# Designed miniproteins, single chains, continued (4), part 105

Each design is a single chain, and the fold is of that chain. pLDDT is the mean over its residues in the fold that is shown.

## One batch from the design tools (miniprotein)

Design m15649
Fold by ESMFold2-Fast:
Structure m15649 (fold): chain A 73 residues (1-73)
Amino acid sequence: VSDEDIKKAADEAASILSPEHAELVRQVAEETKGKSASEVLHAIHEALIEAGVPEDEIARALKTFVDALEKAK
């Protein structure tokens, strides 16, 4: 999995969230550039929890991220 694949997965996850939370996901992905997919996923999860995003929305965003990475393989 490349950094480009991780960025695309983060963009896909952001696309299903509100504009405010989408921007947060993109910011976290930029800050974690060069990290593993697992580390980026963890950072996004923590940021969304801290921002008070509902658990069902977090679950959908994380699933979208993982599904996008699997499609990139």
Scores: mean pLDDT 81

Design m15650
Fold by ESMFold2-Fast:
Structure m15650 (fold): chain A 79 residues (1-79)
Amino acid sequence: SMAELEELRRRIVAAVYEAFPEPLGSRLAKRIASLSDERFLELLRGGLSTEELRALLNVPELTPAHARRLHEIIEEVKA
């Protein structure tokens, strides 16, 4: 449901804000919070490359290590 999707988004945003150092944590959190539902669902499906995550979130400085950690957080929150 839409309510479940928005709750999942809030939980991911909070987890990302806590897990990443500033200013990256705040920037990623704001980008995820502002994604359309369609683009947020793309993020939730997983399997996005570092380059795909950079494009989706508009964070060109995102490293492969950051991408791995972001996927881990999303899977943890979904579990």
Scores: mean pLDDT 87

Design m15651
Fold by ESMFold2-Fast:
Structure m15651 (fold): chain A 76 residues (1-76)
Amino acid sequence: MEDEVKEALAIIAAYYGNGDAALRLLKEMENPSEETLLAVGQLAVERGDVETARKILEYAKEKGFEKAAEQIEKLL
């Protein structure tokens, strides 16, 4: 439940344009999902928040989420 709550909050934060909060919540998760990282990264790109999108891309690479990283990179 802890990671599920943080996942939902990260997506909500990203949706409302709070990239810093979204990234912080993702990093606080014990086991963040590749799907959640991709969703937050895509939202950051859609909002023109290249800085947040780049940080999410770096975090996805660190976690070994190769598919999410590739998809975010293609959107930049």
Scores: mean pLDDT 80

Design m15652
Fold by ESMFold2-Fast:
Structure m15652 (fold): chain A 90 residues (1-90)
Amino acid sequence: MEEQREKARELLKKAREALENGDIVTAVKYLSLAVFTALQVKDKELIEEALRLAREILDKINADPSVPDSVKKQAELILKMAEEALKKLS
């Protein structure tokens, strides 16, 4: 349980670092892994952090027309998954 929480935190950190470096594709990849890991442990705080990062990534995607539609759709899907998970965890 704690190992999966630490893994989710590390993945969120890697996603944020990728976003700060302008690597949107890598940011979405690490965000996806972080959300799936956070969902497995049902950690509300980690899911909320992932949701905030997903919104930041999607804002960057919307500002950059060179980002592939597939990457945007993946980010939108991950955002929706995190929102639904938070709703269930109240």
Scores: mean pLDDT 83

Design m15653
Fold by ESMFold2-Fast:
Structure m15653 (fold): chain A 79 residues (1-79)
Amino acid sequence: RPLELARRAAQAAIDALNKGDYDTAAMLFRHAAVLARKAGVTEAAQLFEEASDEARKGNKDKALELAQQAITVLDEALA
């Protein structure tokens, strides 16, 4: 299920971000964005793309904020 895969990628990205692995986090957020777009949830895809960019800049708090917003949008689309 594309929504479940997007959510798993996002959680893995958050875990990487919390460990200080910003490059892995950025890659996983981009993967989550691709999966969210395939699921038709364009808003979540855009938020994950922004989270990826913030992670690459080392802006952990901003990346987490954007990722949590994206996950909320995914969960709303599933409900």
Scores: mean pLDDT 85

Design m15654
Fold by ESMFold2-Fast:
Structure m15654 (fold): chain A 77 residues (1-77)
Amino acid sequence: MYDKMSLDDLISEAIKKIEKALEEVRKELETDPKRASEALDIITEATRKLMEGIQTNDKEKAIEAIKLVEKAEEVIK
């Protein structure tokens, strides 16, 4: 599905998911700082991939960023 989206749409989706994941990490930090830290590390890597995608116009990097954010969400569940 993501492979059919434009780079701009993928960037928008990734930013939206990163914002939501960071909100959940903030809540988890009060209850389980270790899980919050692990999720934050994954979100940091997702943000790095997203920035690379934007800078190089690489759609694959934007898709990787989205998948990493989804992985971070699994860690904090």
Scores: mean pLDDT 83

Design m15655
Fold by ESMFold2-Fast:
Structure m15655 (fold): chain A 92 residues (1-92)
Amino acid sequence: MEELKKKLEELIKKLPGPVGEKARQFYDAILEAAKGKEKLTKEELRNVLKKMYPDIEITDKEVDALLRAFDRDGSGEITLDELIEWLEAVFG
């Protein structure tokens, strides 16, 4: 679990601009993908990662593992509140 959150942190750190702008870019991409929903599906997460990191190949296994790290209710989807809370704790 922690290893995968750390990998996501390193990916966000590779985004251009100051540290505060990096977290905001990721947050904005997540909100766009969610389209007002409280959860992200695996497909929505994959699309966000592909859009933000077109030069980095992220495998389906890695996407599944990230989903599991942020799937606090066991639904097979990422809870946005948990992901946003983690972003604020690490980058805010």
Scores: mean pLDDT 72

Design m15656
Fold by ESMFold2-Fast:
Parts: sequence; structure tokens; C-alpha cells
Structure m15656 (fold): chain A 55 residues (1-55)
Amino acid sequence: DAETAAQAARNAAERGEDVGQVLIELGKKGSDSESLTAAGQAVENYAQETGRVSG
């Protein structure tokens, strides 16, 4: 679900792991677009919290 996807993506970002790989795995497991969107937003929020601007 969206909350689980967001948490997984955030944890990967915190550890410096490949967040793109996490999103691919979620897509392969049949996660809906809402869950994938939540995961992407969690990574963006983490970047803002750590003072890094992605873009």
C-alpha cells in the first residue's frame, strides 16, 4: 500500500541505497500508481528535510 511504499523508499534513501530499484520492485509486485506516487513523494520529502534539493 501507499504507506508501506513510502516507508520503503524513505528507508532506502536514508541508507543511500538505490531508490529507483525499490520503485521498480514495487511496480513488479503489482503496486498501484498511488503507492508508487507515495514512494516518490517520500523520497522528495526526505531530500527537503536533509537540505538537499533534487532538481
Scores: mean pLDDT 69

Design m15657
Fold by ESMFold2-Fast:
Structure m15657 (fold): chain A 74 residues (1-74)
Amino acid sequence: IGERVEEIERRIRELVAQDPTNNNARALLASFDAHRAAGLTPEQIAERRAKRMGYETPEAVLEEIEAELDRLRQ
């Protein structure tokens, strides 16, 4: 799960690098950067986001974020 969070963070950074005016990608980057600034590990980031968004598992919230990133790439 930590590797999936790191891959999501990498994809977000790539989207922002390709289009710095993409407000949705920038908002996601800021959100993940805030989690890292708070000292959370990749696993803790997934758990925290799952709890905040009402997902049953960390994997479920990561699947939703991955789907959102796929939409933002279009």
Scores: mean pLDDT 76

Design m15658
Fold by ESMFold2-Fast:
Structure m15658 (fold): chain A 65 residues (1-65)
Amino acid sequence: DKAVELLREGAKKAEKSKDAYNGLERIAAAAKIYADVVDKEKFEELAKEFEERAKKIKEEEEKKK
């Protein structure tokens, strides 16, 4: 639970940074490591969520010209 909370907080801060896409990708990678060593189902789902959010940010950057 604490790990999920920290990862969600990290993702939120990454989204507000100037390098939001890369920041979110790194948080997603951390969630995948937690999936391997702590809880596969919980952290794989969390990693997917962060990857989707990162992709959305990249798409918005593209659309903004």
Scores: mean pLDDT 77

Design m15659
Fold by ESMFold2-Fast:
Structure m15659 (fold): chain A 72 residues (1-72)
Amino acid sequence: MEEELLRQAIEQAVKDAEKALKNNDIEGFEKAIERLRQISEAARRMGHQEIADEANKAIEDLEKKYEELKKK
């Protein structure tokens, strides 16, 4: 149950970040990344290391997408 809620939070933050990138909303993107970092920390504190790693991978993927778009 806790794992499902954390995964849903990751999915929502990723969706928010992708929407911000499509709208060229840098502030919205940074806030979504901050949410993912908070989710990763919360998951780690709860002992859900795999979910924390999932959130960290999502951050890395989104940051790479942002860098690619920034160079256009």
Scores: mean pLDDT 83

Design m15660
Fold by ESMFold2-Fast:
Structure m15660 (fold): chain A 94 residues (1-94)
Amino acid sequence: SLEEEARRLAEEMEEVLARLAELSKEPWTPEKEEEARELYERLLELQARLAALVAAGLPDELLRELEERLRPLAEEAQPVLERLREEERKRYEA
């Protein structure tokens, strides 16, 4: 079902966000930047799949539940996510 697929996507997003949040607490190295970039690409893929489920008729109440579940980890991951977005912007503009 759409609901079961959405819950699976949210579980995968939690794992990705949790690792990004851990990386935000550690010293920034080239190896960690590469790991963070791969995780960010995976996060974008999962977000796109969730958006497709919303377009297919995923209930708003469930979407809200999943967003509330992911919010604390997304907030903790924010420093790494902002850095990755800035690095990507610089790469695009170069």
Scores: mean pLDDT 82

Design m15661
Fold by ESMFold2-Fast:
Structure m15661 (fold): chain A 97 residues (1-97)
Amino acid sequence: NAEELRQKVVSLAVAAGIVLTAALISTDPEQREADAKALEEIGDEVARRLEQLGASPETVEAIRKAFREAADAVRKGDSEKAIEYLKKFIDLVDEAL
């Protein structure tokens, strides 16, 4: 059911925003690594669900790349880059839905 897939993608997008927000206020490298891994897992699941909804291979790869880059920014404590990648991800999801 396409509607169930869309609802799952929206739920995962919200989860990614919560994880990223928590990561931006964390000063603990171990916590940042855990948050970065969570973002990578969420990104892969979002990409997979959007592919099931018929998103182009280009959109699917762009979403995976945005989450990988957001995770790297979180690991480095680069809040500006993490926010930039979150915005790119939201824009890509909006275009794909």
Scores: mean pLDDT 77

Design m15662
Fold by ESMFold2-Fast:
Structure m15662 (fold): chain A 65 residues (1-65)
Amino acid sequence: GAKAKAYGDEAVKAAKEKDYEAAGKNLAKLLKELTGVDVDADLAVKAAKQKTAEELAGLAEAMSK
C-alpha cells in the first residue's frame, strides 16, 4: 500500500544519509505495514547500526517492492 512505499522510501533515504536510527525506525514501520505484526523499533535500529548504508538501502528497496 501507499504507507509501505512511503516507509520504504524514507528508509532508503535515511540509509543513504547514514541515519541508521531513522532507517531502522522506518524499516520497523514497513515490516508492520507488510506483516501486520508489531516490530520493536529500538531492536530494528540496533540491527540497522550493524549493517553498511549500502546493505540497508538494498534491504529497504527489496522490501518496498
Scores: mean pLDDT 77

Design m15663
Fold by ESMFold2-Fast:
Structure m15663 (fold): chain A 120 residues (1-120)
Amino acid sequence: SFKEVVEELLKLLKEMVEAVLNGDKEKAIELGEEVIKLLKKEYGDDPYVQEKIEELEKLLEQMRKETDPEKFKELALRMIQLVLETLLKVAEKNLSDEEYTEIAKLLKKEYEEILEKLNE
C-alpha cells in the first residue's frame, strides 16, 4: 500500500538523519541509496518520480564527494526535502482527497521533527 511505502521511506530518512548527526557519512549515503532503490521499485514508472530520482542520484553523488560536515548536512537535508516533496506529489495524483490529506499531515509532521533534530 502507499501508506506502507511512505512509512518505510520515513523510517529510512529518520535513520539517515541519525547517521548525519553522528557524523557517519558512509551509513547516511547507504541509507540514501536504499531510499532511491525503494522509490525506483515502487514508483519508477512515473515520469515525475523518474525526474526526481535523477535529482536525488545527483545529490547522493555530491554527498559521496563532500568532505565538509556542514555542506554534507545541507545536501542530506535537500535530499530529504526532495523525497518528501516527491511522495506528496505522488499522493496528490493517486489518492482520494481524504487519503491525501492524511498523508500530507504525516509528511509535514515528520519533516518538522527532522528539522528540529538537525538543528539540535
Scores: mean pLDDT 89

Design m15664
Fold by ESMFold2-Fast:
Structure m15664 (fold): chain A 55 residues (1-55)
Amino acid sequence: MDQQIQRLKDALDKNDQDTIDQIVKEISGQSYIPGLTQMLSDHGKEEYIPDVISK
């Protein structure tokens, strides 16, 4: 979990859409992560929020 969160932060900082898509899919399928929606919003990736919270 922590490694996936760190990788997502790195991908958001680099604006790497492919990596963001992959990590979000992995996270949304496994568990809820507090603060993930805020992290996505801070990087202008609000489009991914429904995927990470919908489960």
Scores: mean pLDDT 68

Design m15665
Fold by ESMFold2-Fast:
Structure m15665 (fold): chain A 63 residues (1-63)
Amino acid sequence: MEEELERLKAQMREVIAQLRAAGADPETVAELEKRIDEAKSIEELMDTLVEAQNRLAALDAAA
């Protein structure tokens, strides 16, 4: 895996772990993890990252 893709995937998995810890829906967490694993491009990863960050921000605001 290219270094840039590897770093971005690692960062995104960290965000997914935070979502899981914050009580996010297990279905949503599984969907996001699958998208990260299946992503073939930076663009796909960035779309998933934005979605994950938005969900995390919403949960943080609700807490």
Scores: mean pLDDT 77

Design m15666
Fold by ESMFold2-Fast:
Structure m15666 (fold): chain A 59 residues (1-59)
Amino acid sequence: MQRVTLITSGSTNSLPVSAEEAARIVQEVSDGRARVVDIYTTTGIDGSEVSVVVLEVEL
């Protein structure tokens, strides 16, 4: 399995991520080919809230 990290930032209760990335995440998790390993929030340089989603993908 390979670990893939996705980073997104948001100022709303819905995290801003591209439609393409969102579809990929949903499909791979739903297919059992990936799993969410970790989700955490950090602060960007500009003080914005950044959410990090870590996935493990079976290739």
Scores: mean pLDDT 59

Design m15667
Fold by ESMFold2-Fast:
Structure m15667 (fold): chain A 84 residues (1-84)
Amino acid sequence: KYAVAAVNIKKFEEQGGSRGVAFTAAALNAIGLAVQGKAEEVISDGIDPKELEEARKKALEQADKNGWGIAETENVAVAVVKLP
């Protein structure tokens, strides 16, 4: 089971943020779910389903190998933490 957080990079950039801030937000959200034992997905608004699936698949592959993973597309950052 996994904790998953997806963040809209485009929305962060439109508001004067950076890709790094979006990446950090995704990671902190996934960690927050995992420390609470929540096998849940928190997905930000306005994310394209195709980009979500691409990033989510890559992050899940890394989480299976390392216990956590983060992947990005042009507009989406996804972080995954593998729960015990």
Scores: mean pLDDT 82

Design m15668
Fold by ESMFold2-Fast:
Structure m15668 (fold): chain A 70 residues (1-70)
Amino acid sequence: PSTVELVFAREKEKLGLPDDLTLEQFEEIVRKARELLAAGKSDEEIIEVLKSYGLTEEQAKRLIEGLKKG
């Protein structure tokens, strides 16, 4: 397995993401969240966008916090 797949598996477990979420979908979600953070969007707006990708509000919050720390 690639380093990217290992990181993805760890993040899925850590954030409680859906098992059916693909690496490609995850990379798109992360890219979009980072774009919105860079644009100065509120956490509430970012959560709504991430929910459109099939994340729950709690999963979206955990992802945002992870991106802010890293």
Scores: mean pLDDT 75

Design m15669
Fold by ESMFold2-Fast:
Structure m15669 (fold): chain A 63 residues (1-63)
Amino acid sequence: MEESIRRVKEKGIKAAEEGDLETAQKILDELESTRRELERLGLDPSPAEEAVKELREAIEKAK
């Protein structure tokens, strides 16, 4: 699960770096959904929370 979150985050950061902010935003939305799902299931949401934070920062830098 953590590996999947990391790979999705890396894809989002790459999209933001390439100027594809629409794809980066979609990936951010997917990571936020994953965080909520982990919380709902009683699992540790920390990996998804960190991924959301890092991708959000990458999108802000790309603006």
Scores: mean pLDDT 80

Design m15670
Fold by ESMFold2-Fast:
Structure m15670 (fold): chain A 80 residues (1-80)
Amino acid sequence: SLVEKAREQAEKAKEALKKGDWEEAEKHLRELADTVRQSTAQSVELGKKGYEILTEVGEEMLKHGVPISVISDALVRASS
């Protein structure tokens, strides 16, 4: 399911973040944003769940010092 895919992508982003691999973390964040966009196109409920997962990952990335612009770009990508 799209929700399971989003959770997998979120976990990969968080693991990359723990390793200090910001390039890999950003890659998985963008993949997650694409999955959220697909989820919102499929249904409002799937979109809500996707955005919850995306915002949780974004919060973790901000706490690790990832620039807010990276998180903002992912949110725009998810909504476009």
Scores: mean pLDDT 85

Design m15671
Fold by ESMFold2-Fast:
Structure m15671 (fold): chain A 76 residues (1-76)
Amino acid sequence: MLSEKEKIIEETLKKVEEIAKEYNLPEEVKRQLIRTVEGLLKGEVAAGASVEELKKGAENLLKQLEIEMKKIKEEL
């Protein structure tokens, strides 16, 4: 059984992968992005972040990623 924090990380990484697929990112870029996001969230857990803090951090990160990807798509 996954802990709440592990579940948040897993769901966040799945959403990052879905965004990368939607915007047709190269596999290497997608791999690096997933690794970076995973490292950031695991770092928050290691620093003692609560479930609520981790969830908010993950949501903010996904929101920023979607905004940046939309800008890139619109400027092409």
Scores: mean pLDDT 80

Design m15672
Fold by ESMFold2-Fast:
Order: sequence, then structure tokens, then C-alpha cells
Structure m15672 (fold): chain A 74 residues (1-74)
Amino acid sequence: SMEEILEEMKEEIDRLFEENKDLPLYILALIAVGDVESRLLELIQQGKITREQAEELGRELSKYIVERLKELEA
């Protein structure tokens, strides 16, 4: 389901940030965004989600990335 995909990708973002705490925030942002884009494109190509669903997931994941980066900045 979309909810399961969203939660799995959020967990992946959390692991990425935890494993790379010493990297500058802008680099973490670039890596996270690039990973999300690649994963969503792969899911579209596999027929697991539609382009519209990918847009919804991308919006939610972008918000999540911003939220997590703000927490790391503090």
C-alpha cells in the first residue's frame, strides 16, 4: 500500500541521517532527495505506483526530509 511504502521510505531516510551524522546538512539533503527520486522512479517503472501516487509520496517525503534536517540542525 502507499502507507507501507511511505513508512518504509521514512525509515530509510532516518537510517541515512543516523549513519551520516557527520556530513553537512546540505549534503544529507542532496543524498536524501536523490534517493527518494530514484526509489519513486523505480516503483513507477515496476508498475507498483502511478505517477500521481509518486507525486503524493514525493510531497510527503520532502516534508519529512525538511523536518528531520531541522531536528539535526538543532
Scores: mean pLDDT 86

Design m15673
Fold by ESMFold2-Fast:
Structure m15673 (fold): chain A 84 residues (1-84)
Amino acid sequence: SSQLQQLLDQLLAYAQQLNSQQAIQLVNQARASLQAGDVQSALQKLLQAADILIDDAVRRGSSSDLLQQLTKLKQQILQLQQQA
């Protein structure tokens, strides 16, 4: 869906901003899962990526705005998991 693609693109942008290779790989794996029609696997990988990015942002002392944006993305992923 366009909503899942938007979440993928936003998480990828944050993963690149934080230079998190693990999160970048998880987002790419989520994209592959979506292309295969496996929405549940894609959402699980996006959730893992969001958690890694939140942890990394906290450890690096990133802005509260960045943390709020990452937390919002995580909440959106969790809501979609309940629907999938």
Scores: mean pLDDT 87

Design m15674
Fold by ESMFold2-Fast:
Structure m15674 (fold): chain A 93 residues (1-93)
Amino acid sequence: AQDTAQRALQLAKQGRLDEALRLVRESLDLIERDGPDQGAVVNSATAVRVIAQQVNNQQAIQLADQAIQLAQQGQISQALTLIRQAIDLIEQS
């Protein structure tokens, strides 16, 4: 999960948004299967934030920022919910 999330962040920074979103979803599925990995959740939220910035979606940026803060506080379930909501907004953009 952590390695997949780190790769998603790298791709997002490179502007490869579709590949980055795919790896974020894969990372979230791995987190759900293998248990809560705080680092993977933080990296996934950060990747979504970078994607949201590149597509200029202010609501998705705010959701990703909240997800990062929640993940850093150990509130993983709430962070995952916000990450999924941010992805939905980006896909509708």
Scores: mean pLDDT 82

Design m15675
Fold by ESMFold2-Fast:
Structure m15675 (fold): chain A 85 residues (1-85)
Amino acid sequence: SHMARLEQRAEVLLETFKIAVQMLPDDFEAIEAGMRELVRWARRHYGPALRERVVEEALKIVEEYSKMSRQEARDIVARILAELD
């Protein structure tokens, strides 16, 4: 189905983001750019439930694999969401 294909695409994008964060865990500009692209993609293609899931998984990736603080990552996502509304 169309929704199943969107979920699969989200998983590929999240895995690509995870690899990028693991390679350059202290490149905060690259991490923010990756989060911005994930949020933009999710906003365009999903209902609220899948968008929220993509955002939460991106936050988990940044918190686990980067040097960026949990608070800083949350603030960046909040700013991106506000800019896209």
Scores: mean pLDDT 81

Design m15676
Fold by ESMFold2-Fast:
Structure m15676 (fold): chain A 62 residues (1-62)
Amino acid sequence: SLEEEIDELIKKLVERGFDPEVLERMRAVFSDEEILKYLRTILEGFDQAEKARKERQEKLKQ
């Protein structure tokens, strides 16, 4: 469900150091579809940083 997906994204963002109070506030204000899109955009930013690190590791393997 959308709610489960939102919960998972929030958990991942908090693990990345994002403020959980800000995420809870957004969840209260935005619709599930709006917050899902927003959270995915933020997480993609963190994932880009992680992917760059992983790509560096793979390059070193070569």
Scores: mean pLDDT 77

Design m15677
Fold by ESMFold2-Fast:
Structure m15677 (fold): chain A 59 residues (1-59)
Amino acid sequence: MDEKLLRAGRSRRVDYSEIKKAVEAGATTKEEIMKLTGAGRDTGGSDVDEVLEAYEALK
């Protein structure tokens, strides 16, 4: 899998603060977060999934 290259740049493409705002606004699924932030358009939501999981773990 070519995940290593994608992971290196993922957090720079996906603004953590934008995803955090979407989750705080009530987005509970990757599709809702992608729709609100526009993140994950090219990756099919893998970067949104990673940031959402991290956000939930930090709470």
Scores: mean pLDDT 60

Design m15678
Fold by ESMFold2-Fast:
Order: structure tokens, then C-alpha cells, then sequence
Structure m15678 (fold): chain A 75 residues (1-75)
């Protein structure tokens, strides 16, 4: 019933969660035959978001996430 996500989220925990989630998503995209350009964009955006979150720069992380989502949606 209880889950560790019930506690306040730290930047480190959020960054680790995003890394794991991103790795799963990349594998799904590869299995679905997504273009290498889309996979590369997602991998680079994920790495930058993780670094920004760890640095406490949530505005940069948010901007990167939005740019990635917009580019993927346009493909």
C-alpha cells in the first residue's frame, strides 16, 4: 500500500527516476523502429534534463522537455 513516492521528491531522486524512465522509453522506441534521429534527440534531451534537475535548474529542464516533445510530435 505505501510507496516511497509518498515522501517529498528530491532533485537527485527525480533525476534518477527520469534516467530509468528514459532508458525504458528509448528501448520502446527502438523496438517500434523509431528513426535514429528521434532516438538521438530523446537521449540527448534526457541527459541534459537530468543534469539540469541535479543542478536545480528546473527552468532549463522544462525548456528541454518541451522542445523535445514538440520536435517528436512534429516528426
Amino acid sequence: MSSFTDEPIDNEALARWLELYGAQEVRRMEEEGAPAEVIELFREALARMVEAIRAGDLDTARAIGREMAAQIAAM
Scores: mean pLDDT 75

Design m15679
Fold by ESMFold2-Fast:
Structure m15679 (fold): chain A 100 residues (1-100)
Amino acid sequence: SDVDLANKILEKYNLKIATASSTVLDFEVNLGVLDIKRAVGLINSEEESEVLRAFAINALNLLPDDMRIEVAKIILRSQGINTSGLSDAEILAKLETIAS
């Protein structure tokens, strides 16, 4: 499944895998770890993009609607995208683009 592929990417980078019981905090922690890995040169920009795709795939496939929107906003903000004034549909469309 797409989730199995995404979680293999997370395991490759020593990040916590996502499940149906994953919380918004689990995604926030993973994003913080990704930022640290990038800052200290443990991963390059292409590897960061691969991990961000894995986060987006997991958010779209595992999270209920309210948590999915919250995580999508966090992922988009981590990329410098302003989410203020965007509809839930616009936020999800941007997250789906990252997952592609």
Scores: mean pLDDT 89

Design m15680
Fold by ESMFold2-Fast:
Structure m15680 (fold): chain A 84 residues (1-84)
Amino acid sequence: MEKVLTASVLVGVKYIADAVIKNTNISEEEKEEFRKKINEIIKETAKKEGLTDEEIATVEELLQTTHNVPELVAALEERRRAEA
């Protein structure tokens, strides 16, 4: 349950960050830099919270391949079920 809770919190943080970035009237280069920084923080937090390298790689892949949060949540749930 701890892994699921950690993943849910990280997805929530990603959701808030993406919403803020989308509503910010700054350059695309600045938005991309901010997204990279947030993704790095999420990855490091996952590692510190005791997710395995495989689980961290899954989170990193989802952050790279999904541009909206509903799809990210769906993909995370699907991969969690695959691990069961």
Scores: mean pLDDT 63

Design m15681
Fold by ESMFold2-Fast:
Structure m15681 (fold): chain A 82 residues (1-82)
Amino acid sequence: SLSAEEQELVKQLTEQGKQLQQDPNNLEAKTQGLLNQAKLAVKRYGKEKVLEWLKKNLEAAKKAGNEELAKILEKVIEELEK
């Protein structure tokens, strides 16, 4: 069973998913969706491991020329490092 806090994060992810379907180019909604997923991963795996994974994916996104994903990942990393 999911904890109350995990249920709230899943609800937030579902709401962000609905917003992305209505506005798929909404960079802020995509960033918030990934941030919510990252916060759930932090609870399961710890902040250090999740940050390492995100930073590795950021370098891969930059190398692939995926500027949108790189911007999203940079913002998520900044929020988690606060």
Scores: mean pLDDT 74

Design m15682
Fold by ESMFold2-Fast:
Structure m15682 (fold): chain A 61 residues (1-61)
Amino acid sequence: SMDDQRQGFLDYVRQDALGLSPEEVRARLADFRAIQAAETDPGTRALLGDAIGVLEEVLAS
């Protein structure tokens, strides 16, 4: 389902970020913010927002 694909992507973002340095997580966060700012599709924009939230949570931990 679309929800399963969405959750799979967010789980991947989290697991990948846990293996990165804080500097690499900040770089990825900056990339995702730039992509979201240019994104016009509401669904993709919302998904990027959730991914940004995951990266912010990992960086704060």
Scores: mean pLDDT 87

Design m15683
Fold by ESMFold2-Fast:
Structure m15683 (fold): chain A 95 residues (1-95)
Amino acid sequence: MKERYRAAVILYAKSEEEKEELKKKADEDVKKFEKANKAEVDVEYFYVESPEELAEKVREALERGYDFIALYAADTSEEVIKELEEALKKLLEEL
C-alpha cells in the first residue's frame, strides 16, 4: 500500500570484511524488493557485534516505527544461532 517504506537493516558481524559482505547482500535484497513492488525503500544500517546489541537495535527499530526490520548474520554457526534466538525470545517476552 505504501510507495515508500522505511527499513532497518541490522547487520551482525565482528569483522569489517563480514560487514561489507552482509551490507552488499542487504543492498541487493532491497533493490530486488524495490523492483518487485515498484516502491522506494529508505534504508538505515545498524552494525552489531553481539546478540545483546542485536536485541537492543531490534527494540529501537520497533519503537521508531520502521516498516521492515531485516536481520543479517555473518556467522551462522549453531552456537551463534542459539544466542540470537535467546536474545529474540527475551525481546518478545518484553513485548
Scores: mean pLDDT 75

Design m15684
Fold by ESMFold2-Fast:
Structure m15684 (fold): chain A 106 residues (1-106)
Amino acid sequence: SSAVEQVRSLLDQLLRETDPARIAALVAQIKAVIDSQRGNVDTLKQIVDLIEEAILRETDPAVRRALAELLLYASKIYLDDSETLEDILDAIGRILWAIGVLLDLE
């Protein structure tokens, strides 16, 4: 979907950022795309996968924190919109993993 392509582009930009103001602006744009996809479980799942992939590639602590907070944000919406037990358990797993990343950044 165009939303998945938008998130991919914004994440690629975020992974190259070091400025806190630009990180915050990109995070806000990604959150806006996520919010626009409420009710679209398949698209939310793809967005969550992209954020997880970005976290695995990122080494900068500030960007990793922003990505983990985005994963938590997206995964909570994914959980809320999930109707199958498989999707619910997947979303819960993503939430727990995001919390683990945030705790590791202390």
Scores: mean pLDDT 88

